# Designed miniproteins, single chains: the designs that were tried, part 13

Each design is a single chain, and the fold is of that chain. pLDDT is the mean over its residues in the fold that is shown.

## One batch from the design tools (miniprotein)

Design m421
Fold by ESMFold2-Fast:
Parts: sequence; C-alpha cells; structure tokens
Structure m421 (fold): chain A 79 residues (1-79)
Amino acid sequence: EVAELLEEVIRTGSPEEVAEVVAAAARAHYGSTQEVDSSTLSEQSALENGRRLIERIRRGEMSEEGIRKAEEKAREVLE
C-alpha cells in the first residue's frame, strides 16, 4: 500500500515533490545522511530515486521509520 501511494506521487507529482518524499525516507532510514537534500537532486535523479525507493520498499530493504516517513510525506504531497 505504501508502494502504491509512492507510485501515485511519481505518476502525478512534480520531480520536486518526488525528491522531498525520497529525502524524507532517506533521512529516517540513514539518520544523518547529509546529501539527501531535495534541493540538490536533479529532476532525473529525483524520479529515478523515487522508483528505486518503491523497489526497495517492496524488497523489504527499507526500515520501518523510512517507510513511515515516505508515507507521511507522500500523503502530504497528495493533499
């Protein structure tokens, strides 16, 4: 279900919105990751990272905190 929500963000959202979701998930998953600032991601990197995030969630490679933050931000974006 979270993966489906993220697919909707990638389908309907802007690259900036996708980057924000990815950055939120990465910060929660890695804690102090400094290079996940959405403002520094290229448009192509943002979309690719969004697709990769969905893949990682489906493979069970993302922490519960990362998944929760991705869902929270995705719902915020889709409001």
Scores: mean pLDDT 70

Design m422
Fold by ESMFold2-Fast:
Structure m422 (fold): chain A 72 residues (1-72)
Amino acid sequence: MEEIKEELKKKFPELSEEEIEELAKATVGLVQMQQQMGLSRAQLVSLLRSQGFSEEQAEASAELAMKRVEEL
């Protein structure tokens, strides 16, 4: 969780701590969904967009989630 928050802060320094925390929680949820259902990157991005995140935030979060899944 904390590593994801720090990576997001580096990519989006203009976001508030609350916004970073929400995006980090969404990213962790994507990791779990990817592990359980094998969702594609495009599907992960679509899920984040449906939650109100921007395209840039959704892409970055999906990338981090996929990297985290491969690390496990």
Scores: mean pLDDT 77

Design m423
Fold by ESMFold2-Fast:
Structure m423 (fold): chain A 61 residues (1-61)
Amino acid sequence: MSKALFDEEQKKFLEEKAKELNVSELELVVRAAIKLGIIDNPGEIDKIEPSDGPKIIEEIK
């Protein structure tokens, strides 16, 4: 998929946080999206829209 969900600063933040927690960037995004009610399970990751990016980043912080 060519859909960009995050900007360069957000991608850097996700990389650093994933390393800190010893998980994948995908795992952090899925976990935050479920917590925010954007998706109900990991199989729905394609439902995450670019407008959800800032909310996901704030939840991970």
Scores: mean pLDDT 76

Design m424
Fold by ESMFold2-Fast:
Structure m424 (fold): chain A 88 residues (1-88)
Amino acid sequence: EEEKAEEAKKLIDKALEKAKDAIENAKSEEELTKGLKEAGKDFQKALELLESLTNEKLKEEVEKKILEAMKELAELLKEKYGLEVEEV
C-alpha cells in the first residue's frame, strides 16, 4: 500500500505541474484544453490508486494532497480567466 500511496502522490505532483504550466503558459484555448486534459489523466490514475488503498492514514494523506492540488488549480484558473479583472 505504501508504494501505491507514493505513486499516487507523484502522479498528483506531475498533474499539478502540467496543469499549472497549461494555465500560466497556454497561448490558445486549444493548448490550455490539451494541457488540462493531460493533467486530468494523471489525476484520474491517482484517484484509482486512492480507491485501491485500505490503509486509512495513507488514504487520508493522498486525499489531502489531491484536495490541496485542486484548490491551487481552482485559484489559478479563477485568477487567470475571470476574477482578477480590474473592472466588472
Scores: mean pLDDT 76

Design m425
Fold by ESMFold2-Fast:
Structure m425 (fold): chain A 87 residues (1-87)
Amino acid sequence: SEKEKATSEAIILRVEEMLESAKKLSPKEAAELIKSTLEGLLSEKDKLPKETLQKVAELIEKFIEERKEELSEEDYKELLELIEKLK
């Protein structure tokens, strides 16, 4: 529906804005921001379209892979586990 599409687009835009903010933070602070965002989305997983959650997961996964060398092994592993739970 049009309403579901608008909600999906708003969530994707919010995630993109969060990732742009994360680029300006230290790797540890960026990981903490992304974890908080993923945990928030997971708490609402059953209320959100599966397609939207998959697109969000892909956006965050791409960001993390591009910055893998900057992240601690612990943060990288935790972020990947949260991303897989979101899918």
Scores: mean pLDDT 85

Design m426
Fold by ESMFold2-Fast:
Structure m426 (fold): chain A 94 residues (1-94)
Amino acid sequence: SNIDEALLLVMQAFELLYPHLSPEERRRASVVMAELFEALSDPSLSDEEKRKIAERGIELAEELIRRAEEQGADPAAVAEARKLLEQAKELLEK
């Protein structure tokens, strides 16, 4: 589904960002990544709940991208994470 594909793209964005995060940001990312994994693996969750999880993931990932850029993270990794989040947003609009 478009929602499951969006969840996967958000997870991939977090995986790309993870090495560039501070220990505190990694803890925050790990919590949201666990929610994304649960949403992908639990068929009993509604599309509305999955969408909310994806939206929360996108919001945090965008915050962490800004912070990673300020901390001198690899511009290529940051650009790829942004592209994945934009693709996820497009899928959620469908």
Scores: mean pLDDT 86

Design m427
Fold by ESMFold2-Fast:
Structure m427 (fold): chain A 113 residues (1-113)
Amino acid sequence: TKGVEALRRLADGLIDLAREVGLPESTIAAIEANLAEVIAEFEKNPDDPLVRMKAAATFADVVRLLGDRRGASPEVKQQLERLGRQAVDLSFRGDVDGTDQTLDQIRALIAAA
């Protein structure tokens, strides 16, 4: 589905950012495993509200880790949290282009932090 495609693109982008900001390899491996798990469950049960809730929380945790790693200001951390939620919501709707655009905004904020 387009929702699975959008979530995979978001996951790949966040994993690339995790490497760029220098998160430990063990942390990156855990992020990859957790994101792959929630995407696989979403692919099986895309309309299950508990599956969606777990996926949203997992992606949000990754965005938080990126902001924390960069030592982002409280204002930038709030912007990242908002964009992270927006990216996941767009992905659930199958909005691949909207997800990519929001990921680019996340990249720009992380680079500027």
Scores: mean pLDDT 89

Design m428
Fold by ESMFold2-Fast:
Structure m428 (fold): chain A 70 residues (1-70)
Amino acid sequence: SKVMEELKKIIGENVVKRLKVLGFDKLPDEAMEKIVEVLKEGVSPEKLREAFREAGYPIGLEIARFIFGE
């Protein structure tokens, strides 16, 4: 999807691959669009956690760190 292509440009291919492993690519397009919007403000595990919370799909910081390869 276009949203996944935008996300890949912001956070990189390896981070997107980990999102897909966790099934987060199956979230509604509206949720993914909100995640992209928040991540345009900054890219970090903390910001990813904030993005998921704002999208209505809260995740723990440990999951956000895993997605970033930390």
Scores: mean pLDDT 84

Design m429
Fold by ESMFold2-Fast:
Parts: sequence; structure tokens; C-alpha cells
Structure m429 (fold): chain A 99 residues (1-99)
Amino acid sequence: MEELRRLLERLRETVERIKANPDATEVQKKIADELFEAIDELRKALEAGASRDEVIRMLRTVAGLVSRLIEVTPNPDLQKELRRLLGEIEALIARLEAE
């Protein structure tokens, strides 16, 4: 789970930068707050020994929120970074499902 922990940390940092942007829209801020909540819930679930299936469901929620944030983020560098993080989340889901 070290890989997942690092991925969530990188995602949080990227989302914080998007929220802190002076041009950030109310929609971007709302999705950012939903992502912070989803990341915190996933971290707590991992500490509580959540099952693989629970982790997969939570990761799918995070992936959905990242996809929504990409759609509303016009900055090409941030959009590229979000797409990279989304790809890493989707790859991790695929690995967890391929048992």
C-alpha cells in the first residue's frame, strides 16, 4: 500500500494547487473539496484494514472525481498532470481486480 499512499499524496498536492489558483472556479473548488474528503475516507479505510473490494470502490469514486476535475480545468499543465494521476489510479484498480 506504499504505492497507493504516495499516489494519494501526489493527488492531494495537485488538487491543492488547483484550488489555490486565483482563477479557480466554484465548480473546481467544490470538486477539490469532494476529492479531499474521498482521499481522507480512503486513507482511514486503509488504516482500518478495509477489504480489497472496498478499496476498489473508493478508488473508483476518486477516479470519477478526478475525471470531473479534468473536464472543468482549462490549464493544460494541470490537465496533463491530472490525466497522468487518473491513469495511475486506473492501473492500480486493474491490478487489484486481476487477482
Scores: mean pLDDT 85

Design m430
Fold by ESMFold2-Fast:
Structure m430 (fold): chain A 66 residues (1-66)
Amino acid sequence: MKKEERERLAKILGIEVSVMEELEKIIGERLPSKEALVKAIEKLPAENADRITLLILEDKEKKEKR
């Protein structure tokens, strides 16, 4: 995923760009589009999906403390 698209998706999800980079690592590949990201998440094992959820929640909590 290109930096511009990563920043856009991070905004939509309400997370930091660094968290988007961690999502790509959990999925195991660099994603070229939003559609590819959604499809990859749907095919992830439950354990990896839980990690993504925790990263999103942790980022939201961090923003709340700002």
Scores: mean pLDDT 62

Design m431
Fold by ESMFold2-Fast:
Structure m431 (fold): chain A 62 residues (1-62)
Amino acid sequence: ADALFRALDVNNDGVITRQEIIDYYLSLGYSEEEAQKLADRLDKNGDGVVTEAEFREFLAES
């Protein structure tokens, strides 16, 4: 969990942008549509930014 967030948080500022999530999933071979859906699920507030707390809550819902 922590390693995945750190991989997405390339700026090491404790937040990840919606675009960074999309870029990450595209790099794993997901389609743009699939990456956007995953980003939308992580960005529950719709503000384009995902905090570490929101990311951890998303993982806990699995």
Scores: mean pLDDT 70

Design m432
Fold by ESMFold2-Fast:
Structure m432 (fold): chain A 94 residues (1-94)
Amino acid sequence: SLEEAFEKGKNMSDEEFFAEANRAQLIALDRLLFKRHFPRPDDDALIATLSDEEQALIAGYLASKPYVDLVAAAERARELGLDLLAELLEKAAA
């Protein structure tokens, strides 16, 4: 379920997340944390392949990090068309 994927991500260490995450999840994570001036054209197409559960895992992982600006990450997620990820980050930020 989405809730299970979110809680799994929330309980993952950095090492566990980077070992399990696929390329699309890693690219999405990078784009959520850092503003890119010239992203690769193929990155947006790859990000669009993310399942709801893959998005929930990323959201949980980020929500567990006290140094992450969840509001800024949610705004970037919406710009990427990752509306589910954005909604989960917005709820975690409240």
Scores: mean pLDDT 83

Design m433
Fold by ESMFold2-Fast:
Structure m433 (fold): chain A 98 residues (1-98)
Amino acid sequence: NPRAEELKALLAASQPEMDKLYEEAREKGDAKGLAAKTLGNLARLLGYEELVPLMEKIGRESSSDIVYQAGALLNEAYVQGLSVEEVRERLLELVENE
């Protein structure tokens, strides 16, 4: 799958920036800020820039399980070529069920 290989390359290329965010958050003890920045950056990386505010809100306000599911949902949406609106609907359903 060409989109799956592209996703792997994008995630690998972003790893140094993600490692830096993790280190900064660890020093500050800001787990929710880390989750918000991580999910927001994932949305930008995958071309879902309109979803950045929603992903950052999920990172700040949701449980670790929902944060993980939101990231996984965005990765799968990228591989499937889902629209911004389809991804938004799925993210809102995910948060509503918490």
Scores: mean pLDDT 84

Design m434
Fold by ESMFold2-Fast:
Structure m434 (fold): chain A 83 residues (1-83)
Amino acid sequence: SLEAFEEEANRRADEMVREGVPLEEQLRFALEVAREYQKLGGSESYVLAVAVEAVRAGLEHLLSEEELARAREALAALEAAAA
């Protein structure tokens, strides 16, 4: 189920934090989890949220061209609202 997948993913994410895994590797894992969650019928918003964090961290190379475009669009909208 989506719930069981999410629980296992959260468990692994917590382990990575405890082991002091670098942010790039943590975001790579989160992005893979978000993509699989979307494939299983989960929300697209999870992929977008992780993609935005990757852009903010200077880790755009982790993203597909489509994910990068959507993340930049979301960031531009947030910056326009703040201006």
Scores: mean pLDDT 81

Design m435
Fold by ESMFold2-Fast:
Structure m435 (fold): chain A 65 residues (1-65)
Amino acid sequence: DLDEALEKAKKTTDENEIANIVSNVLNKLGLSPDEANDLVAEALSKSSNNQDAAVELLEILLKKS
């Protein structure tokens, strides 16, 4: 679930692990893998830290629900 994904993202510093966590969440929301990867890449390009970018994206998704 989103809450568990957010918790894992906060604890993980490996960018591949972070990308996989976010991608899985976006896929569960009905987005295609291609769309999920595009959003992850876009979020990462706007941040200096992969973990911060992933946490921010997941927080936005939780609040938008």
Scores: mean pLDDT 70

Design m436
Fold by ESMFold2-Fast:
Structure m436 (fold): chain A 132 residues (1-132)
Amino acid sequence: TRKLLDEAERLLREAEEHLKEAERYFDKGRTEGPEYLREASRKFEEASKLLLEASKLLRGIPEAAEAAEQLDQASLLLGAASSLLQNAAAYLEAGDTELAQRYLDGASANLRHAQELLKQARDLLEAVRAKL
């Protein structure tokens, strides 16, 4: 049980590092153009995959079921943000800055929600660790 928790927490830390890089590229993409948004999209996809794997491991721990659900939801939101950033990059490249901004706003909303879910999952995992 503790080994599964340790491995899931390792994957969560790796996902958070990819998210940190993605946020930096996202910020640059808003001012410096579509290639930075595509890079942010790739980093969100990597974070999404790592969160899904962490969630899968946590399903082996009954006490971590709620944390696993939070990570599954965060993974889906980051996957959606990745797709929205690809669309934003395409519209920026086409010169449609208003439609690009709409997709950027959607990606920002999904990122914010995913970050809140990650915080909740962290708090839940700390409680689980205290009981193991």
Scores: mean pLDDT 87

Design m437
Fold by ESMFold2-Fast:
Structure m437 (fold): chain A 60 residues (1-60)
Amino acid sequence: SSQEQQALQQAQKKGQENSKKISEIQKELDKKYGPPKSDEELEKKSQQITDKYQQQLQQE
């Protein structure tokens, strides 16, 4: 394996850690607002997850 392969594996690991953080935000929103009742609410929830995730990244 090359150094490039190692870098790809590290990037994948970081991607999984980021996915975990997104899942935590999703669960927090589910706890506060409950499950989405329509496709429009589902889209709004996805946007809220994205916005909160980006906000957390900017605070670091």
Scores: mean pLDDT 75

Design m438
Fold by ESMFold2-Fast:
Structure m438 (fold): chain A 96 residues (1-96)
Amino acid sequence: MKLVIAVAGLTGEEALKLAQELSEKGYGRGIVIGKDKIAIVTDLSREEAIKLARELAEKGYGAAVIDLQGNVLAAFGPYADEAVELAKEVAKLLSL
């Protein structure tokens, strides 16, 4: 099952770097949204996706994990609400 991980509170350079890094690790395809956010669609397990989101929040970002049904599985960090909103938008587009 696919999950969406969204990250908020990035600089433009950090967003590009993180999207590339996550893609290179095989975690999914990173999409830069605006200048300060990314979303990835991933086939990581629920536990691995939540762990990644927590690690990103520890770096000072907001991170959220959502399923394609729109259920919020985890949200962490100072920009968590922004990350949840982004993840829901991406999941909704993928459900079409």
Scores: mean pLDDT 80

Design m439
Fold by ESMFold2-Fast:
Structure m439 (fold): chain A 74 residues (1-74)
Amino acid sequence: DELIKEMIEIYEISLDRMLEAGKITEEQKKELLEEFKKKAKELVNELSDNDEISKKLQEYAAELVKKALEEIKK
């Protein structure tokens, strides 16, 4: 599915920018990307509506990014 692949690519680019800015570690990037891909695969198996999949993936990505940023703030 092109939509899911595009969303994964956008999320990976976002994580790369955060890593370059020193906001996350390489380990966190790998973990966040794996969690996002796992969620995408799960949603594709459970749901047939691309709009619903997109919405849930965007919400999940935002939650993961927020958690990672909070963990790095001293």
Scores: mean pLDDT 75

Design m440
Fold by ESMFold2-Fast:
Structure m440 (fold): chain A 75 residues (1-75)
Amino acid sequence: DELRKKREEAVEKLKEAIKKGLKVESVEVSETEDGYIEITIKLENGETIKLYLPGERITMEEAEEIAKELLEELG
């Protein structure tokens, strides 16, 4: 599943950024036209990591909670 692979790649990139001492500047959540939830993680160095989750399996409220936790833990 390409969506699962993109999620795993995004998580790995985030782990590498944390290992390098980079902090999360902001996390944004939006819905795509294709019915996916997009979580955009912006790092302090200006790099961005995007996670795509199926909107049928996760709500906007759940995605916003994940975004809040990421910013609190890593910001």
Scores: mean pLDDT 75

Design m441
Fold by ESMFold2-Fast:
Structure m441 (fold): chain A 75 residues (1-75)
Amino acid sequence: SVDLAKSALSRAIDLLRQGKGDDAVNVLDTTSKTLMDDPGMFAMLSETSRRVRELVEQGDYDGAIALVQKTLDSL
């Protein structure tokens, strides 16, 4: 659901702001899997999780936060 996606994205931003990149990725990935019956929402959260993982691995936490915020604002 949109509400579940918004909750996960908000939690991911909070975790990224705390420097908990792995936890943020885990929240997004776990939530995307609960939305597999909603292909649009699953694809969006799965792609966001993958891109956040890449940014976290690069140490770009500001970029990761900006990406998650943009995704949240699109809902």
Scores: mean pLDDT 84

Design m442
Fold by ESMFold2-Fast:
Structure m442 (fold): chain A 61 residues (1-61)
Amino acid sequence: SMDEKRQTQLENLRKRLEKERARIEHLKAQGSDPETIAQREARLEKVEANLKKLEEEWKKS
């Protein structure tokens, strides 16, 4: 089923976002370079925006 595949893909994307958030928090705790942290946060925001667009697109289908 297409809907089942879409649901699985969205779930996998959400899991990846949670892992990246955890990684960013770990980097902050380790005192990693602020520029590296900022770049990762910016990428996370883009992925979140893309996820929202994908959810809206698939809701219309």
Scores: mean pLDDT 80

Design m443
Fold by ESMFold2-Fast:
Structure m443 (fold): chain A 83 residues (1-83)
Amino acid sequence: MEEVHRLVVDGVELTVKIGDANVTGERLALVEFAEPLPKEEAERRSREAIESLVPEGTPVEVSPLDLDGDGLASMAFAFVLPP
């Protein structure tokens, strides 16, 4: 079952979709922004959003998707590891 969360981080609306845990406890998360953000801002907001939804101390690896090579990302993916 996929978890879908809608939230606002520093005035930016975003949607976080967190997939089911695999056999090792890792989950894939996808973050979608209402508007494209600078890559560093996309990464920061994605990390804060995911960290708010998972237990404290859970490692999260975030990669913003700069598909156009313009330094802007409208999406990010993340791996949520077991704590």
Scores: mean pLDDT 76

Design m444
Fold by ESMFold2-Fast:
Structure m444 (fold): chain A 80 residues (1-80)
Amino acid sequence: AAAAQRAAEEARREHFLEKTAKRIVNISDEEFDEKIKFYEKLGYKELVENAKKTRELSKDYDKVLEDIRAAYEAERARQA
């Protein structure tokens, strides 16, 4: 029970962090810098690192996103 509850809480936290990071990378450079400083102040270092990495990849974000989706589809097809 405790392990399942922790897994559910961790999955919820990961979903929140992923969703938040995705939103952060789609804003202006000024807003991005403000959000990063805000989250750093709150101690969300993992979110900050993921957002910075995703934004660096945003130069080819569509390509990276397509590669990730292709990998997911390939894995799904392999399991089917």
Scores: mean pLDDT 64

Design m445
Fold by ESMFold2-Fast:
Structure m445 (fold): chain A 58 residues (1-58)
Amino acid sequence: SGMRDMVAKELGVDASKITDDMVQRYVAELQRLGDTIRDLAAVQAALQELKAKLRKEL
């Protein structure tokens, strides 16, 4: 699948050397990173809203 080719590109190796286990581990890491990115985006959005309110009070 395209995920195997992506993992191969990230590791700098031929796709034929990538195992299904490697793909599963990579997907698990992407899911964990995705959750972290969502949390950071929510924090950044809240800070931008606060800054906008403070600018209106100045």
Scores: mean pLDDT 71

Design m446
Fold by ESMFold2-Fast:
Structure m446 (fold): chain A 96 residues (1-96)
Amino acid sequence: NAMAEAWKERREKLREAVNRGYQKYIEMRKQGKSTEEIIEEVLRERGLEHLKDKFLEWYKKAETEDVSLPENASEEEQLLFAEIGGIYLADEEDKK
């Protein structure tokens, strides 16, 4: 089923992005960088550093409410959000 294979491929790309964000948090925290600096680095790698404040606001909201992607999010936006989600998961685990 071509649709099932496309769905599986997309799911693996999103999982890889989450794992990448998680590992980046662990590595950069060992270097003494803050969560804000880690998010800024992820955005800078994509040329989206100008969106830093917007993503930091979304990150803070994730502590108190469920944050979801826009219905029309591009694949690039979905991968970015997944990587930041990986950072969030590592940050929450580190706080325990």
Scores: mean pLDDT 75

Design m447
Fold by ESMFold2-Fast:
Structure m447 (fold): chain A 81 residues (1-81)
Amino acid sequence: SMKEELGKKALELIEEANKLVEEAKKSKDIQTAKELIKRALEKAKEAVRLAEEVGEVEKSQAEGHLDYIREKGKEALEEIE
C-alpha cells in the first residue's frame, strides 16, 4: 500500500541519517562533521514528515529517531577537538 511505501522510505531515511552520523564521528574535521550532521538531521526530519502521512504512532517513532540522531550528532561533535 501507499502507506507501507511511505513507512519503508521513512525507515530508509533514518538508516541513511545514522550512516551520516557514523561518518561524522570518523571525519576528524569539525566542518565536515557539522555538514554531515546537518544532512543527517535533514534526512531524519524528512522521515518524520513521511511518517506523519502514515499515522500518529509512526510519526512519534520517527520523532524518537530524530531525537536519537540529534544526541548522537552532538556526541560526534564533542569528540572532535
Scores: mean pLDDT 86

Design m448
Fold by ESMFold2-Fast:
Structure m448 (fold): chain A 100 residues (1-100)
Amino acid sequence: MSFLEKLEEKLREALESMPDRETVEAILRYYAEKAGVPFEELSPLDKAVMLEGLYENATDEELQELAEKLGISPEELRRILRDAYDAVRKALKEVEEEMK
């Protein structure tokens, strides 16, 4: 299995096993629509990159607006994004160790 194939499988498993999976999917659908890309066409790697970008670069105002649209608090949204970021980084490390 190639590194990319292994990474995509591991990322898919990590994101699908999250307790807040439905909220993560809602976040990804919201940004996919803004980018003009169908959610169904997003690879696990595309989803991971999007979640990392949001965690690292999203402004307080942007997170507040998204939280209001999702019906959650900005604090809960930040927690969910952090959990998603940690899941992505863990999956990447596991694949890197296996492909040594």
Scores: mean pLDDT 81

Design m449
Fold by ESMFold2-Fast:
Formats: sequence, structure tokens, C-alpha cells
Structure m449 (fold): chain A 97 residues (1-97)
Amino acid sequence: MDKEKEEKIEEEIEELLSLSKEELEKLLAEVDKERPSLSGGSAKQAELAERALKLALKALENKEDKEKVEEYIEEIRKILEERYKLVEEEAKKKELE
């Protein structure tokens, strides 16, 4: 079982939740700006990053509602797991070439 992968995902979640609304909005703007120049796996990674940032903003806006915050954190965790899986698939393709 990959404990290092789980620890990295939890660290990224903590980092996202420690960011201010202004910092999250700035990161979203940067993703949106870069998105038209991306293709393939990079475009998919940008989509996942945008979704995670939007969920982090929702968690921040609903910080008084612990159940909603936990739901947003679970969705962020799933998105980060998908991103790591995509990175692993890209690495395997490079080994086959």
C-alpha cells in the first residue's frame, strides 16, 4: 500500500485549505490563462487543478458547516488521486517509448 502517495495527497489538501480566497482566485486565473495552450494529459491536469481549486474555495466559503467542508475535502482527495494516476500513466508511456 502506497503510504507516500496518501501522505502527499493529504499535504496538498492541507496546503490548498491554508490558502486565502485571494490566493485561490489568483491560482484559478493562472490555470484559466494557461489552459488554451495545453493539450492531452497537460490539459486534463489543468482541468483537475481547476476543479480542486473551486472546491477549496467552496470549503472556505462554508467553513462554519463542517459536513459540507468534509464533503468538499473528499471530492478534492478524489481529484488529487485522479491526477496522480494520470501522472503515473504518462510516466509508463515514456518507459515504453
Scores: mean pLDDT 77

Design m450
Fold by ESMFold2-Fast:
Structure m450 (fold): chain A 81 residues (1-81)
Amino acid sequence: AEELKRQAVEALEKVAEKIPDVREAAEETARLVRQIRDPEVARRVLALAKQALEDAEKGFNAGAATGVEMARRLAERAVAA
């Protein structure tokens, strides 16, 4: 779980650097990801974070923003549970 969370945070931080408009959302998502205890949720968040980074690298900013939002919601629900 710890390794998956680290990779997800790194991907989210790179998205924040590439797209200033989603920086706050990506940074908040990274903060929530650090609190996740469920390895299955960490794996799903990592997949969303990697997809958001891939979209950002391709210049699809709307896709990256959607990926960050989905990751944030998933992480928020996991932390609240």
Scores: mean pLDDT 84

Design m451
Fold by ESMFold2-Fast:
Structure m451 (fold): chain A 65 residues (1-65)
Amino acid sequence: MKELEELIKKIKEIFKNEGIEAEVRFEGDTITIEVDEVSFEVELAFGMATMLGSSYGYKVRLVER
């Protein structure tokens, strides 16, 4: 569980460092990231989050709200 909390925190920091407001949730085996609009910066941050999440065995999903 501590690894999951640290992973979510790191993912939030990735988006925050790119100036993106993102909501990060965990559902089952999937980390869900919600953003207002999908931009090039969002896609780049999502790519980094996906690599990080998959290294821990989690699926990562991007949702536009």
Scores: mean pLDDT 80

Design m452
Fold by ESMFold2-Fast:
Formats: C-alpha cells, sequence, structure tokens
Structure m452 (fold): chain A 120 residues (1-120)
C-alpha cells in the first residue's frame, strides 16, 4: 500500500516536471503538486487509479521537441516501479541539468524516492 502511494505521488511530480518545462501556468503546476502532497498524506485509491491510467497518455501529449524528456520521464517511472533507484536518480540529474527551471519539482520527487528506498 505505501509503495503504491509513493509511486502515485512520483507520477504526479513527473507530470509537474513536464508541465514546468512546457511553461504551464504556475497555478496548474501548483494544483498537481498539491494533489501529490494530498496523496502522500492520505492515499485515495480511486483518484490514484485515474492518475495511473492517464500518466502515459498525458506525457504522450508532449510536443516532438520534448520527446527525449517524455522518454526519460517514462524511464524514471519504470525504474521506480522496479526499485531501480540508482537509474531513476541518474535520469533526474540529467533532467535537472537540462531544465533547471524544474529543480523544485525534481527535488520533491527525490524526497519521494528517498521514502521508497526506506521501504526496502
Amino acid sequence: KKKEQLLVAAQLYLMSIALTVLNADKETIDTIIKEAEKQLEKYDEERAEVIKLTFENVLDLLPDKYKELREKLLEIKKALENSDFETARKILEEIKEKYPEAKEEIDKLEEVIDKLEELL
């Protein structure tokens, strides 16, 4: 249960990274971040199912110029599902270097990864 809760929060932070790179409105980004915080405080399984089902579809909407970002975000999701935290952290570091504007969202995701590692 706690692993599922943390993975859902991670997916929301991955979406917030994509939205930040796309220069989405701060209020939109903040809404996604608040949803991640709510899921971390109290796991809502029904809302989590919607998040899981739409994650890949949302990332698929990224323009072709961001195809590498899309693939890296999907790789992070897969790495976290497989408890491959080293790979997830390496890819996040690459994204942080290329998109420093997303540092805050990346730092929040790194905190979630720390919590996932604590479960091992």
Scores: mean pLDDT 85

Design m453
Fold by ESMFold2-Fast:
Structure m453 (fold): chain A 98 residues (1-98)
Amino acid sequence: NELRKEAEEALDTLIERLSEFESLEKQIEAIEEFIEGQIESVDNEEIKEKLKQLKETLIKYLENPTEELREQAVELIIEIRLLLAAEEKKVKVEEIKK
């Protein structure tokens, strides 16, 4: 599944970048700032809720990296990407109608 591979690669890239921070506390702060910025940039309440869930899952994964938490993060990334793609299509359809 291409969507799954892309989500796994995105998560792995994020974790690699976070490893450049000197402490777990700084890694958590970076995730919180990034996800809160994403939440502020979207109007869709479902996407906001999924982003909040992703934030909580990523923090838990950084504190205790388990296969279950990795899987939960990957699934949330897939869901968020699909919702964002659906919202982008809606915006483009409304612009064409004007």
Scores: mean pLDDT 80

Design m454
Fold by ESMFold2-Fast:
Structure m454 (fold): chain A 89 residues (1-89)
Amino acid sequence: MPVLSLEELEAALELLDEVVKELDTDGDGRVDVEALAEELARRMKEEYGIEVNVEKLVELFKTVDTDGDGYVDGEAAKAYLEELIEEKK
């Protein structure tokens, strides 16, 4: 299990809504796991100076991808990040 720091989780959560809106071209609330992970990692580095391994983010979002179709619901991803953050507080 990839262990993300509280700072990494909080940065990902803050950027999640913006990244999901940018990637959700169909308006169905679902985004590609690899695209989501890559865009979050890129923005975390550019906006917060936080370097995170893209593979760790992919593994994290794959736990939310219960259908195994390579897509995650943005609301489910957000809820999971919020849960992990609360566990570390």
Scores: mean pLDDT 77

